# Designs tried in a protein design run: designed miniproteins, single chains. Part 28

Each design is a single chain, and the fold is of that chain. pLDDT is the mean over its residues in the fold that is shown.

## One batch from the design tools (miniprotein)

Design m950
Fold by ESMFold2-Fast:
Structure m950 (fold): chain A 61 residues (1-61)
Amino acid sequence: APAPAVPEVLPGGKITKPLSKEEIEKRYEDLVERLRQAGLLTPEVEANLKAAFELNYEKAK
């Protein structure tokens, strides 16, 4: 039997409540704008963010 690894604590206790569609949309726009200003917004990154946004948006209902 494996000994319990007590100091093995992950940040798993952080429960995030489901966001509304409005909040998801606002966060997506803010993130895109921030990345654009930082010069980190590439076509690939933009496509990836859009895919993640669409997935979260559908899930939010």
Scores: mean pLDDT 68

Design m951
Fold by ESMFold2-Fast:
Structure m951 (fold): chain A 80 residues (1-80)
Amino acid sequence: SEIEKLEEEYKKKLEELDKEFKERVKKIKEEIEKLAKEKNLSEKEKAKLLVKALMLEIGEYTDRVVKLRQEYLKKLKEAE
């Protein structure tokens, strides 16, 4: 079924986005930890940088998820 193929493609792409998001979050945490040690940042300064970086990444991830869903719904409509 064309619909089943579209669902499988959508799920696979969504899983790839989730994996990429988790890897980016891990890298952000590692980079902020390294920066905090190198610049001798306070716990509050470290926390503020981490929250800011994570909020930006969540925003980008959300935009990608929304775009993927819109593309999937469009393909479903075109598939009869």
Scores: mean pLDDT 87

Design m952
Fold by ESMFold2-Fast:
Structure m952 (fold): chain A 97 residues (1-97)
Amino acid sequence: LIEKLSEEQKEEFRKLSEEVKASGYDEEKLKEELLKLGVEEKLIEEIEKLLEPEEVSLALASLLAVAKVLELIGASKEEINEKARELIEAIRKENEE
């Protein structure tokens, strides 16, 4: 997926990744950026409910990386939210194993 990005889109992705790291993976910053990309608040809340507080920031950062790549390649908000749902199902499956 990253290989399909233009150099300008890769730079935008890198800049967001650096901003997230500079914030110390601040949960509020991660939520704000996810909401800006069109991720539904209810899906963010579901991730928070499924994970321990220490794991929430990493899960949200991972979702933000995927959502940003999808936004840069022109994916719809519906497609971005489908990826959020896939992450939630993966977390549930791991917790059951």
Scores: mean pLDDT 76

Design m953
Fold by ESMFold2-Fast:
Structure m953 (fold): chain A 86 residues (1-86)
Amino acid sequence: SLEERLKRLLEEAEEEVAAGVIELPVDRETLEEILRERLRLEEARRNRDLPAFREAARRLARLLSEAGFASSEADVDALVAALEAA
């Protein structure tokens, strides 16, 4: 489920922070919202659901802009990849 995937991503991010590999530039609540909308974006892309994809992309852009980050889809993908510490 989306909630199960969100929980896993949050746990992985917290593990990387605890290991000293990364420092989170946003609070946990903001990170959770970003990851939640990113998961929605991924599911919409997988399902070829363009309206859902656009909605999730707009929400991500708004959240990132409010947090002081870039707001394009490419910048969102880069941020999520960095937070996942791959």
Scores: mean pLDDT 63

Design m954
Fold by ESMFold2-Fast:
Structure m954 (fold): chain A 61 residues (1-61)
Amino acid sequence: LTTEQATAALKTVADSLLEQGFSKEDVKKIVESAARTLVAAGLITPEQAQAAVDAVKKYLE
């Protein structure tokens, strides 16, 4: 996955969780967990995960 693809996927997850009534704080924690899972699966690097998480956190502000 590219950083852009990972960011788009995590934003979609974040939007879905907000729609379901999760708080922004809980959504941020879930997004961080999802990014770690993508790294563990070998789909993105830790550097890409950090960039994607930071972008999603900025998006949620």
Scores: mean pLDDT 84

Design m955
Fold by ESMFold2-Fast:
Structure m955 (fold): chain A 83 residues (1-83)
Amino acid sequence: ADKLLAEVRKKAEELIEEAEKLKEEGYSAEEIVKKTEKLEDEFADTVNAAAEALADASEEKRQELQDIVRDTGERLRKILDEA
């Protein structure tokens, strides 16, 4: 469980860091979305794999996965709104 959640968090941070960098470089929200597409796909794939592997895990671990997904989405939206 912990290794799966750590990998999801790692992919989330990679996505957010690239989006923030592109915003600082002056790219528009549309350009940021296009340039981060591969990282977003990698994040989604990692989340899906973790969700399947955590199906029999505690409610707490499943909730942690949901929290990471929600928080990452909110952080990404904020970056795009400010771009």
Scores: mean pLDDT 85

Design m956
Fold by ESMFold2-Fast:
Structure m956 (fold): chain A 65 residues (1-65)
Amino acid sequence: SALDKVIEGLKTGNDELIQEGIEELGKELGADAAREISLAVLNGRETKDYEKAIKEIEKIVEKYS
């Protein structure tokens, strides 16, 4: 799934996979969801707290689903 691409990309440091997943989620859930997910990804990369970032992304997906 698009969400799984973002999660895998964060865990593996694969920026292309993250970008692909965010683009797909934006098409499914809308631009506001994609923006919030992008911010959560950015925060995860800056802090390196990927577990927290993944939980935040999952909550955003649930919010817009």
Scores: mean pLDDT 84

Design m957
Fold by ESMFold2-Fast:
Structure m957 (fold): chain A 97 residues (1-97)
Amino acid sequence: GSIKEALDYIGEALRALEKGDYDKAIEYLQKALSVTSNPAVQKHLQQAIEALKKGDKRGALEHLLKAAMELLKIAPKEEIPRAIGVILRAIGLLFDL
């Protein structure tokens, strides 16, 4: 469903950030926004996009972590491992800063 798609797009955005490709990360986060209707997730994704537009990688990663945590709260059982994977990747990138 939309939760799986949002998590997949956030994961792709994190991969783009690992490579320093901020424009690609923004494209994936815009796709994540298009497949979610949850206001808390939308707010954090929008804040991550704004941070990336300013070159603020730390701020973007903090907001992506919060978006993934909000998705975890509403995730069906089958998507919990995917949500945890995205959360752990975001944390790993934050510690590499």
Scores: mean pLDDT 90

Design m958
Fold by ESMFold2-Fast:
Structure m958 (fold): chain A 80 residues (1-80)
Amino acid sequence: MIEEIIKQLLEKAKELAKEQGKEFNEEEFREFLRKQIKELEKNLSEISLEQIEAELAASPSPSTREQGRLALELLKTLEK
């Protein structure tokens, strides 16, 4: 379920942000995750960090790009 995956990633992101002493914006991060997870559902057999990075670079919002960096860090952790 997408919502369950989002919840798990949000918890990990909050933990990482807290450890780094950074303010965490749950709303922006949730929207970013929902978009990325929808794409991952189509390509679950292969996850491309390049595709995620390109999507982040295309975002006009600096805060969205910063939240996306945190999400990429989580995805790299999951792909280990």
Scores: mean pLDDT 63

Design m959
Fold by ESMFold2-Fast:
Structure m959 (fold): chain A 60 residues (1-60)
Amino acid sequence: MERARKLYDELAERALEDPSLAPLVVHVASMLAVLNSKKNITKEELEELVKEAEEALEKA
């Protein structure tokens, strides 16, 4: 969870330099909202969120 949140923060900071990244920031925020709605998150769900956040950051 902490890794996904850190990647989200990095993506948000990058969006300050490139406004075209704003839709990706919103997308990652939506994924983190799903995390917050679950009390027992699986390892697979966490890994998927981290992977998608990493892919979004790399494409920036």
Scores: mean pLDDT 66

Design m960
Fold by ESMFold2-Fast:
Structure m960 (fold): chain A 79 residues (1-79)
Amino acid sequence: IEVLLKTAEEILKVSKDEITGISMATGLYITALKKMGEDDKADKLAKEVADAVRNNDIDKLKSLLDDAKKLVLELIEKK
């Protein structure tokens, strides 16, 4: 899980394409959610990310990244 989170944050730092960077980082947080047993939430977020990428909706992608990150952090704190 920690490796996925570090990779997501690194992508956000180095990516020059906001849509690609944010969508990839969000995808890594979604993968972390699946590994933590939140498959339904992960699948829902993945569909919304795909839709936002298709529509070039950067604001929606940023919102989805924040949502995915919050869900992962809440699950880590529950341990």
Scores: mean pLDDT 77

Design m961
Fold by ESMFold2-Fast:
Structure m961 (fold): chain A 80 residues (1-80)
Amino acid sequence: DEKEKLRKELEEAVKEAREAAERSPSDGIRRWALEQIERLEREAKEALERGDLEKARKYIESIRSLTRLTELLSESHREH
């Protein structure tokens, strides 16, 4: 079941993204990232409920990209 597989991928992506945000030393980065995660998770869940699997995949990939960006921004902040 592709929908069930994507739901699990969404849960893992959100978990990883939240963990990255929580590890950020910057309150601004953490707040921004958590707000983006909440929005993308909501959009992905709505897409899954509608059966729009392609849109759900794009939101999951956006969450993964957000995790990478959050880690990059957090690393830069720690060094400077």
Scores: mean pLDDT 84

Design m962
Fold by ESMFold2-Fast:
Structure m962 (fold): chain A 115 residues (1-115)
Amino acid sequence: SKVYNDIFASIEERKELWEKIPEEEKEKIREMGERYPDDARLQLLLGEYYFFDEGDLEKAIEYYRKAIELDPEFAAAWKNLGLVLLEKYKKTGDEKLKEEAERYLKKAEELFAKR
């Protein structure tokens, strides 16, 4: 569908932006996320690093879940969790991942509407 095509195009654009970040700065992002495990924004950023730069979907899921545990109203973390599950669905064809992703994207939309 157009919506899924637009989502995947957005993911690829974000991957290209992450590829342009110097390796020294990426290392600092990883170190800061590990140093401040109770900072929801840094856990989100570490999740983005694993998702968009490393392509490590399982680590991305782990860090997005940590961000949500720290701040359940963190709309961006719910959105990114949905996006990483759609990317995993694209690779595996597992319909349960698609259904879970759609629930998390809806939760993100509801949270963005409240802010």
Scores: mean pLDDT 84

Design m963
Fold by ESMFold2-Fast:
Structure m963 (fold): chain A 86 residues (1-86)
Amino acid sequence: MRLLQEKTQEAEAKKGETLTFTITLTNPSERPAVAVLRWELQDENGNWIPVAGRVEELEPGEHTLTLTVTAPRDGKYRVTARLYEL
C-alpha cells in the first residue's frame, strides 16, 4: 500500500479542554484512497501513546477532516493523518 500524503498536527491542552484538529487531504488519483487518522498523547518520557484512530475512504479530490478530542490530562497531543493508495 503506497503512502500518498501524511499530515501531523500537534497541540498542548489542559485537562478537560476540547482540542479540534482540521486536516486537509487530497486524493490525487481517479480512485478512492484510505485515510488513517491516529490520535496520540505524549507520556512523561516523550513517547507517543495511541489513544484512538479512525479509518475513512476518501473519493478523488480534496477533503477537509475535523477531529475533536477531550484532553484527559494536561500535556501534548497530536493527530497524524495518512492517505494510502487503495
Scores: mean pLDDT 80

Design m964
Fold by ESMFold2-Fast:
Structure m964 (fold): chain A 94 residues (1-94)
Amino acid sequence: SVERALEALDTFERDLTTYLETVLHVPQADIDRVRELLDRLKEAVAAGDREAALELLDELGALLAALLADEDPELRAAILGQLERLREVVESVP
């Protein structure tokens, strides 16, 4: 369902951006890029544009992999794993 996918994306954005800002102290410009991609992803999901949504998820994954490259491998795997779960939710939207 679109509503479930949007709720999952909102939860992911809140938790991820809080962690990047307060724990990892990622530069604000990079956090803004993450937020921009998530906003576009939510718009694609709301519009029913599954192809655009999956492409934006791939872009977000690449950005997060780059931002977390020097972080603990277990933490990086956990965050990227959450993104893969979001992909499954988006793919399940009819």
Scores: mean pLDDT 84

Design m965
Fold by ESMFold2-Fast:
Structure m965 (fold): chain A 69 residues (1-69)
Amino acid sequence: MMDVKLTYDEAKKMVKKIAKELGIKLSDKEIDAIAKNAAYDGLSEEEIRKSVLVVDNTRAAKAAGEHDA
Protein backbone atom coordinates (compact mmCIF):
# COMPACT_ATOMS: atom_id res chain seq x y z
CA MET A 1 0.00 0.00 0.00
CA MET A 2 1.39 3.39 -0.97
CA ASP A 3 1.30 5.83 1.94
CA VAL A 4 -1.01 8.72 1.11
CA LYS A 5 0.82 11.98 1.81
CA LEU A 6 -0.84 14.40 4.21
CA THR A 7 -2.90 17.09 2.48
CA TYR A 8 -2.00 20.71 3.25
CA ASP A 9 -5.06 20.99 5.54
CA GLU A 10 -4.15 17.78 7.42
CA ALA A 11 -0.50 18.89 7.74
CA LYS A 12 -1.60 22.32 9.02
CA LYS A 13 -3.80 20.68 11.70
CA MET A 14 -0.90 18.42 12.72
CA VAL A 15 1.55 21.37 12.93
CA LYS A 16 -0.93 23.30 15.13
CA LYS A 17 -1.50 20.24 17.35
CA ILE A 18 2.25 19.61 17.80
CA ALA A 19 2.99 23.31 18.44
CA LYS A 20 0.24 23.37 21.11
CA GLU A 21 1.58 20.17 22.74
CA LEU A 22 5.09 21.70 22.86
CA GLY A 23 3.82 25.10 24.04
CA ILE A 24 5.40 26.78 21.01
CA LYS A 25 3.76 29.87 19.51
CA LEU A 26 4.20 29.80 15.73
CA SER A 27 3.18 32.61 13.37
CA ASP A 28 0.68 31.85 10.58
CA LYS A 29 3.59 32.09 8.11
CA GLU A 30 5.67 29.54 10.06
CA ILE A 31 2.68 27.14 10.34
CA ASP A 32 2.00 27.55 6.60
CA ALA A 33 5.66 26.91 5.66
CA ILE A 34 5.92 23.72 7.77
CA ALA A 35 2.50 22.48 6.57
CA LYS A 36 3.39 23.03 2.88
CA ASN A 37 6.75 21.29 3.33
CA ALA A 38 5.06 18.37 5.16
CA ALA A 39 2.41 17.96 2.42
CA TYR A 40 4.95 18.33 -0.41
CA ASP A 41 7.66 16.03 1.02
CA GLY A 42 5.27 13.59 2.76
CA LEU A 43 6.73 14.19 6.23
CA SER A 44 5.81 11.92 9.14
CA GLU A 45 4.38 13.27 12.42
CA GLU A 46 7.85 12.93 14.00
CA GLU A 47 9.50 14.85 11.14
CA ILE A 48 6.85 17.59 11.47
CA ARG A 49 7.57 17.76 15.23
CA LYS A 50 11.29 18.14 14.48
CA SER A 51 10.51 20.94 11.97
CA VAL A 52 8.44 22.80 14.61
CA LEU A 53 11.36 22.58 17.08
CA VAL A 54 13.89 23.72 14.44
CA VAL A 55 11.73 26.74 13.51
CA ASP A 56 11.33 27.70 17.19
CA ASN A 57 15.10 27.40 17.85
CA THR A 58 15.98 29.30 14.65
CA ARG A 59 13.54 32.11 15.53
CA ALA A 60 15.02 32.42 19.04
CA ALA A 61 18.58 32.58 17.64
CA LYS A 62 17.62 35.24 15.05
CA ALA A 63 15.82 37.30 17.72
CA ALA A 64 19.01 37.21 19.82
CA GLY A 65 20.95 38.73 16.87
CA GLU A 66 23.59 35.96 16.90
CA HIS A 67 23.23 35.43 13.11
CA ASP A 68 23.34 39.13 12.12
CA ALA A 69 27.12 39.14 11.46
Scores: mean pLDDT 73

Design m966
Fold by ESMFold2-Fast:
Structure m966 (fold): chain A 80 residues (1-80)
Amino acid sequence: MEEIEELRRKLEKASVEEIRRIGEGALQFGKIALEDGNRLAVRLAAEYLEAVAEALEKKGDFEGAKEFREQARKLRELAE
């Protein structure tokens, strides 16, 4: 819980390019976790992607925000 809030604080100071790079890393982590059957790690990746989407939306990158939010939703569905 504290980890996700610290990530959000870091994302507020980051550039759009840095936020997207962090999002790509979280997405890759989620895909690896899904292949390994680690559902807790998949859910964690989805939480990171939601934080990334919120940060992009606040900076005016609505397309990036939409993309990462959809990826977070898909990961949560697959973790069930």
Scores: mean pLDDT 82

Design m967
Fold by ESMFold2-Fast:
Structure m967 (fold): chain A 87 residues (1-87)
Amino acid sequence: SVLDRLLAQARATVDQLTAQARAAIAQGDFARAQALIQQMQSYADLVRTFVQNVVPASQWAPFDALFADVQARIADLNALLAQAQAA
């Protein structure tokens, strides 16, 4: 379905942004890491807005799981960034 493709695309985008942010942290590019973390939040907000406007509430569960996953990833990336900046 269109929704299954949207969910798959959103997961792929989140995975790519996570990998790019981790690489930026590992390279000491903290400005790029912060920008990528912000981009991940902005992307999640865009997906949430689309879902709330277009998707029936009965079908929100997999998207709610995606948003929870994004918040966990952002928290993890911010912790890694703080550790790297302290070193």
Scores: mean pLDDT 90

Design m968
Fold by ESMFold2-Fast:
Structure m968 (fold): chain A 73 residues (1-73)
Amino acid sequence: MREEGEKHLEEGKKAFAAGKFDEALRHYQKAIELLGEENIEALFNLGQVYMALGDIDKALEYLNKAAELRYKE
């Protein structure tokens, strides 16, 4: 499960860099399912994808979740 989740993070980053935001979104959602809802990197990247798609409310939700988890450690 962890190896698959990490692969989805990597594929999501590649898709985002290529401007394929829908593919990046799907990969990051799958990474969260496999790595857990507290994965800061996946949440941060998911927030960036929503920002790129113009969904500002969701972007802020995920970016805030990532920041909150970072402080909890």
Scores: mean pLDDT 81

Design m969
Fold by ESMFold2-Fast:
Structure m969 (fold): chain A 70 residues (1-70)
Amino acid sequence: SSFLSQATTFERPADMDDATAEALARFAGSDDRAVQPGSLAPVLERLGTDPAFARAVMAWLIRERGIPEP
């Protein structure tokens, strides 16, 4: 996909804290749809409004999960 071709490093976004990154990775890696409002809500809101941040998060998740881009 052309979307991911621009994010070749697959690194965690520089403005994301370790705790937030771990919580987001657990949320994405589990079937648990219950989000803790205090820990992930600001990140999830930004994913809907900031396409550059969303792209960086997607690339980082692909790296963490080892999912190949078609």
Scores: mean pLDDT 57

Design m970
Fold by ESMFold2-Fast:
Structure m970 (fold): chain A 81 residues (1-81)
Amino acid sequence: MDEPSKNTVEIKIEGKFASPEAKSKFLQTVLETLPNIKEIRLGGTKLVVKAEGVTDSQIKKIEEAAKKYLENAKVEVTELE
C-alpha cells in the first residue's frame, strides 16, 4: 500500500521513432498512462517526462510502449525528491 505519490518521477526515453504515427501513438500512451504530468520535453531523439504519483505498472507500460514504437529504445527512470 505504499504509493510513490510523494516523489516526482523523471522518465527519459531515447531512441528513433519508427514512424510519425508511432511517435503520436507513443505520446498518446504516455498521456493516458501517467496521472499527474508536470512537464514534457520533446527533442529529436529524446523525450523527458516528469510526473507525480507514478506506479511501477505505469512505468512498465511506458517501457513496453517505447520498445514497440521506438528503434533502439533506452528508458531511464529517476525518482526526484
Scores: mean pLDDT 77

Design m971
Fold by ESMFold2-Fast:
Structure m971 (fold): chain A 91 residues (1-91)
Amino acid sequence: SIEEALSLPVEEQWKFLQRALNIINKLTVEEAKALGELIRKIVEESTDPNILFRALLLQRLLTQPAFVEALKKIGVSDEKIEALREAALAK
């Protein structure tokens, strides 16, 4: 589960995040929020520069209108996108 992923090492959290993003249109709003929290945690805790760079790129993409529109086109609801963005971009 996403909650269990929050307790994993950052390298395993990154792998989980990649898999979960592939099915984001099937996740609940609460699960989308937890994915955003996971992105933020990886940015805060990752010591691997490749993982950190990719997580920072994800945060940047979530601020881009074109990326948000792409998520909507693959069936992600506005509510899920906002929950993901708010959690990922917190502070």
Scores: mean pLDDT 77

Design m972
Fold by ESMFold2-Fast:
Structure m972 (fold): chain A 94 residues (1-94)
Amino acid sequence: SEKAAAEAVSEATAEAYKKLKKELEKLNIPEEELKKKIKELQEEVFREMVRESLKSESLTKIMEELYEAAKKNKERGKASEGELRLLEVYEEVL
């Protein structure tokens, strides 16, 4: 079901975030470097959400359509910040 798929993605993302955050908190590093690593953690959480969505055939089709639309908008100089972010993460995860 769509609800079960959404819950599975949310659970996997939450678990990944918790594990990565715990590892970062174990590091004795300067505040500026810690801020950078937290940003990298947030980006990794988004990548995991995209990876989990690609395990569903229905979500994969929607993601492919969004990717193609965003790519065309980028070529036309009309891509939003969110579309540029989607292109970056989708190409990195595949």
Scores: mean pLDDT 65

Design m973
Fold by ESMFold2-Fast:
Structure m973 (fold): chain A 90 residues (1-90)
Amino acid sequence: MPRRVLAIPVLNNPETVEEMRPVVLAGLAANPDAILLIVDGGSEDRARELARELAAEAAALGAEVRIVEVGRVGLERANEIALELAAELR
C-alpha cells in the first residue's frame, strides 16, 4: 500500500498553518508511516517559522517530513505542486 501523504501549502498565511496544525498532528499520530509535505510559496518570517515548528513536531512523532520551497506562487499553483509531489512520494 502506498504511504499516506499529508500535504499543506503555506502561502504567507500563518493563520492557516496554526489552524491546520492540530489536524495534521492528529493525522500523523493515527498514521505513523505518513509523510508530511510542506509546500512553501515564498512565505514571510512568521508563516515560515510556524511551518518549521509543525515540521519539528511531525518529526518528533516519527513522521517523514519534506519541505519544498517553490517561491512566490498563487494558492492554486501551490496546491498543484503539492498534489504532484504527494504523488511522487507514494
Scores: mean pLDDT 73

Design m974
Fold by ESMFold2-Fast:
Structure m974 (fold): chain A 90 residues (1-90)
Amino acid sequence: MKSLMQQIIETLDELIEAIKNRDVEKAIELAKKTAELASKLPNDPVAQEAYALARSIVMFLEENPNPSEEEWEQIIKAVEEIREKLKKHE
């Protein structure tokens, strides 16, 4: 069975793909899933960072359904940074 940390990392990989494809609906769904998984690790500071980032992405995309290329690049960079932190923490 996959650990919660591995599930978060895999969901972030899927989120990165959705962002690369500019798929707003899928990005929102995967960010919500990331937040749900991360919420199960309240004592893990890196998982809490992933939770905060995922929530911010949901809020941003729900308010801004047509992000610019610059905004997409900023989102993907933030997701890749937290993914690397989680991989290093595993």
Scores: mean pLDDT 86

Design m975
Fold by ESMFold2-Fast:
Parts: structure tokens; C-alpha cells; sequence
Structure m975 (fold): chain A 100 residues (1-100)
């Protein structure tokens, strides 16, 4: 009876560890997107975009280090990542058009 309670608690801890591992994988993917966008922005000379992307990467580094962001900061970071993904996508599309 008490052993069953301990096993349920251990299972919940294992689920939490799995979710943390999934979050880490997402952070690695998000870092790749932001880094790719940053490289493109630097090549294009978009100083405003460079500053925004460097700030987003610093927040991502803080999250990986175990720091906690406010809900507003998380929403802003997620918006920056989404914008970065769109920016990279647009750059690829325009580059492919130039090859045609």
C-alpha cells in the first residue's frame, strides 16, 4: 500500500524528467533557429534584428542554465523565435527565386 504510493510518486518524477528532456530538445532547436537568423541578419546588415536575436539567444541561454523567465518574457521569447523562423524561411525562398 505505501510501496504503491512511492511507485506512483517515482513514476510522476520520471514523467517530469521526460518532459524536461523534451523541453531541452526544443531549446536546442530554438537556438538553431535563432542562430541561423542571427547569421543572416548580420550578413544583411540588419542591426535592429541582430540586437533582437542576440537578446533572444541570451534569454534562451538563461533558460538552459536553469533560470526562470516571467510569463511575459517567455511570450516575448516565443514571439522572437517565431519571427526568426519566418525570417529564415523568407530568406531561403528569396534565395531560391534568385536561382530560378
Amino acid sequence: MEEEKRLKEELEREKERLEKSKRHGRLVADRFILSSALNIAKEEGDEARVAELEAALAQLDALEAGEELSEAEREELEARIREAADYVSDYIIEHLKKLS
Scores: mean pLDDT 77

Design m976
Fold by ESMFold2-Fast:
Structure m976 (fold): chain A 85 residues (1-85)
Amino acid sequence: SQKDLIEKVKKVKQFIKELTAYVLEKAKDLPPEKQEQVKKIMEEVESEVDETLKKVEAGELSEEEFNARMQEVLEKLKELGELLK
C-alpha cells in the first residue's frame, strides 16, 4: 500500500541519517582521497533516498521502482564498505 511504501522510505531515510554520522566519524582517520570518496558516496545515497521520498509522497513511486532504487543504494553502501577497510 501507499502508506506501507511511505513508511519503508522514511525508515530507510532515518537509517541513512544515522549511518552517515557513524561513517563520517569512522572516516576521520582515512587518507584525504578516501575521505572525499566516502563523503561523495554518502551524498549520493542521501540524494537518492530524498528523491525516493519525494516520489513516494507524490504517489509516483511503484514498489518495483522502490526495490530498484534500494538496490542502487545497497550497491553504493558496498562500495563504502570497501573504502572503510
Scores: mean pLDDT 84

Design m977
Fold by ESMFold2-Fast:
Formats: C-alpha cells, sequence, structure tokens
Structure m977 (fold): chain A 100 residues (1-100)
C-alpha cells in the first residue's frame, strides 16, 4: 500500500543523507519488487532518490541507482525506458560540468 511505499522511499532518502548508498540501493530494490505493477510509482521513487544524490553532488551514486533500476526492472518497458531516461539525465549533468 501507499504507506509501505512512502516508508521505503523515506528510508532510501535517509540512507542517502547518511551516506549509506548500499542501503539506499536495497530500499530501491524493495520498491521495484513490491510495486512492479505500478511503473510510474517506481519511477517517481527513482527520480526522488536520483535528485537527492544529484543535489549532494554524487553523480556516480546517482548513475548506479538508475542502472540498478534498469537491471531489476520487471519485464515492463515503461519502467526500463524511464530508468534509462534518468541515467541519461545524470550523464548529461556530468558532461555539462566537464565541457564548460
Amino acid sequence: GMAEYRALLQKGKDAIEAGDYDAALEYLRQIIEKFKDDPKLVLEALQELVDLLVERGDLEAAKRLAMEAIRNAPDNLELILGAIGELLRVIGLELDEKLK
């Protein structure tokens, strides 16, 4: 249910703020597994976690999170394409910093 989703997402955010990226990755995996039938909800969680990592300046961890979502996506094209979009967004941010 939505209460479980919000609790897992908050735990993922708390893990990122603590610098525990392995725990954040595990909470993302749990969100993907439990909410696989709602790709938009999973992508919203991925986007929030990626945005927090980008805000912290950890683009490598942000890419790792997006790649993990691609690897653990159910056979759902919307989730796979959305996670690829997040990965490309982070790569674009890295290129902008390198090419200025």
Scores: mean pLDDT 83

Design m978
Fold by ESMFold2-Fast:
Structure m978 (fold): chain A 70 residues (1-70)
Amino acid sequence: SLLEEAKKLMEQTKEKALQAKSIEEFINIVTEFQEKYEELLEKASEEEKKEMQKLMIDFQKELLEIYDKL
């Protein structure tokens, strides 16, 4: 499902972000995520967009915690 693709993308992005050695590398990883996430949003129904937004709120908090440790 599209929601499972979004979850997988977030999990893969988090793994990459945790391995980032610089702020520049982190920004590049997040930028790549945003591009792929926008592609998923273009295919999403209104119901899927709502659930994806809930996932995004929690995911953004996790990314901020990773960034703060750089």
Scores: mean pLDDT 87

Design m979
Fold by ESMFold2-Fast:
Structure m979 (fold): chain A 80 residues (1-80)
Amino acid sequence: SSKEQQRNYILLEAMVGVAEIHLIVLGKFAKASEEEIKKEAEKQKEKIKEIAKELKLPEEKLEEILKRFEENTKAILEEL
């Protein structure tokens, strides 16, 4: 069970990384507005929550991931 939980955590981490890359691509290549990027980030955040629930990850781990995603989203917006 703990091995499955660790694997699921790594999978969610990878999915979050893909979401962050998507936001960068929107800003750099699609020339999306800050408003459009923020809207997409909110959609990705909801998707992350749904996936974490399906993977039965502890709330504590989800909170850590969401906080990091929000911090990275802010950094991405500041660099665009």
Scores: mean pLDDT 84

Design m980
Fold by ESMFold2-Fast:
Structure m980 (fold): chain A 58 residues (1-58)
Amino acid sequence: SFKDLSVAEQLNYIKNKYEKEGIKPSEEEIEITAEKISEATGVDKEDVLKGIKETLGL
């Protein structure tokens, strides 16, 4: 499942789905990815979430 993917795999999945298929990631996919990045980097989850949404134009 998406939750079992690494941060790199989650980001690649989201990017490929959005860029190649025009499918926006779900709120849950963005939230899960932001949480994993926050845990891996020590950056606040809300700041990571904001960065992901800004990058995707959401």
Scores: mean pLDDT 77

Design m981
Fold by ESMFold2-Fast:
Structure m981 (fold): chain A 68 residues (1-68)
Amino acid sequence: MKIDYKPVIEEAKKKGKATKVFELPLGDATLTVTITADAEKGTLTVTLTLTSARGTSSRTETYPLPEV
């Protein structure tokens, strides 16, 4: 499955900030991908949250907002 960051970045450039959430069912687990682009701060934040019967794990990474 392809996750395209371009639409959220373009929306943030037009509105100042944009958030997209993707939920991917992985059998007994769910992967939630939250992408927040903030054009005023110049940041792109990606949070990956894996929720399963064995627990929840999350990873957050912040990048400079890419120029497209």
Scores: mean pLDDT 76

Design m982
Fold by ESMFold2-Fast:
Formats: structure tokens, C-alpha cells, sequence
Structure m982 (fold): chain A 81 residues (1-81)
């Protein structure tokens, strides 16, 4: 009996996150992920926030963002939570 509105909102944030990953790299991708993560944290969207570390680590491994950008995004999201 999960609320439909909460599911839709989480799906929307998740979709926006993957679209950014497909279209952006480096600083632009890091900034987009930071903004999306802060938005998710402020809304209390735990599933989106909790998936971020694994997603960001994958992007570092693929060379789409740096380790420093990973640390910056995670720090900003943590402070917004």
C-alpha cells in the first residue's frame, strides 16, 4: 500500500538523474547530480538519496566524474539531508 504520489515523485527524480548521466560529463554532470541529490534530500526521498553513493561510484569507475566530484556531491547531499 505504497502511496502512488510518492512512487511517481521518486520515479521522476530517478529519471532526471539517469537523463543527466546520459547527456552530461565531468563538472556539468557533477553539478546536475548535486542539485538532484539536494532536492531529493530536502524532500525526504530516502530511496533516491540512498542509491546515490553506488551510482556515483559507478560514474567514477567509468571516468564520467572524478573522485573529487564524487566527494563534493556526497558532502552537499549529506548537508542538505
Amino acid sequence: SFPQEAQKRNDELRQRTYEAIESLTGDELAEALKELGIEAAKRGDGPVVLSMPGLLRSLVAKGKITQEQYDEVMSAVSKAA
Scores: mean pLDDT 75

Design m983
Fold by ESMFold2-Fast:
Structure m983 (fold): chain A 81 residues (1-81)
Amino acid sequence: SLEDEKRKEEFQKLLEEWRKRNAAQIAQDESRFQAELDEILASTDDPELKERILKAVEDARKQGLSPEAILTLLRILKELE
């Protein structure tokens, strides 16, 4: 348990260094994701659907889904409107 937590901390430090080295690509992917999300939210007039979209983004990020996978889920969710 304690050893697993130390391994997770070491992995998080390695991930942070990887993020720093790949900052431009990560920033580009996040900027594209944010722009697409903002467009989806701006084109959604139903406040209940907006809450479902925001919750779906939060849940998907917690599950470690990629920005591209999250956008795909949001497009499906919007089409079910």
Scores: mean pLDDT 77

Design m984
Fold by ESMFold2-Fast:
Structure m984 (fold): chain A 101 residues (1-101)
Amino acid sequence: MEEVEKAKKFIEEARKLRDLAENGTPEEVARYGKELVESGKIDELVENARAAAKLGIDPTAIGELVRALGYAAQAMRDLGDTEASEKLVRAAEEIVRALAE
């Protein structure tokens, strides 16, 4: 039950980040990426992604999130926030590892 709740939160957050990456400006994407890092929500997102992977979530949804995190990391770097960019890249790598399990 608890892992199902985490998986649902992951799917919802992944959709929000995907929509922002697809339709948002680089500045909006960078602000969201910074908020994820500073609030600690990025760590929760990685944990929720691991729960979703264990429940057999569609690999396409995980791939979409990884792509969106990569786009956010690039936007942060372009705005001069290399620390936040690196944290977003690490989160994407951890999510890919969760998919491989």
Scores: mean pLDDT 75

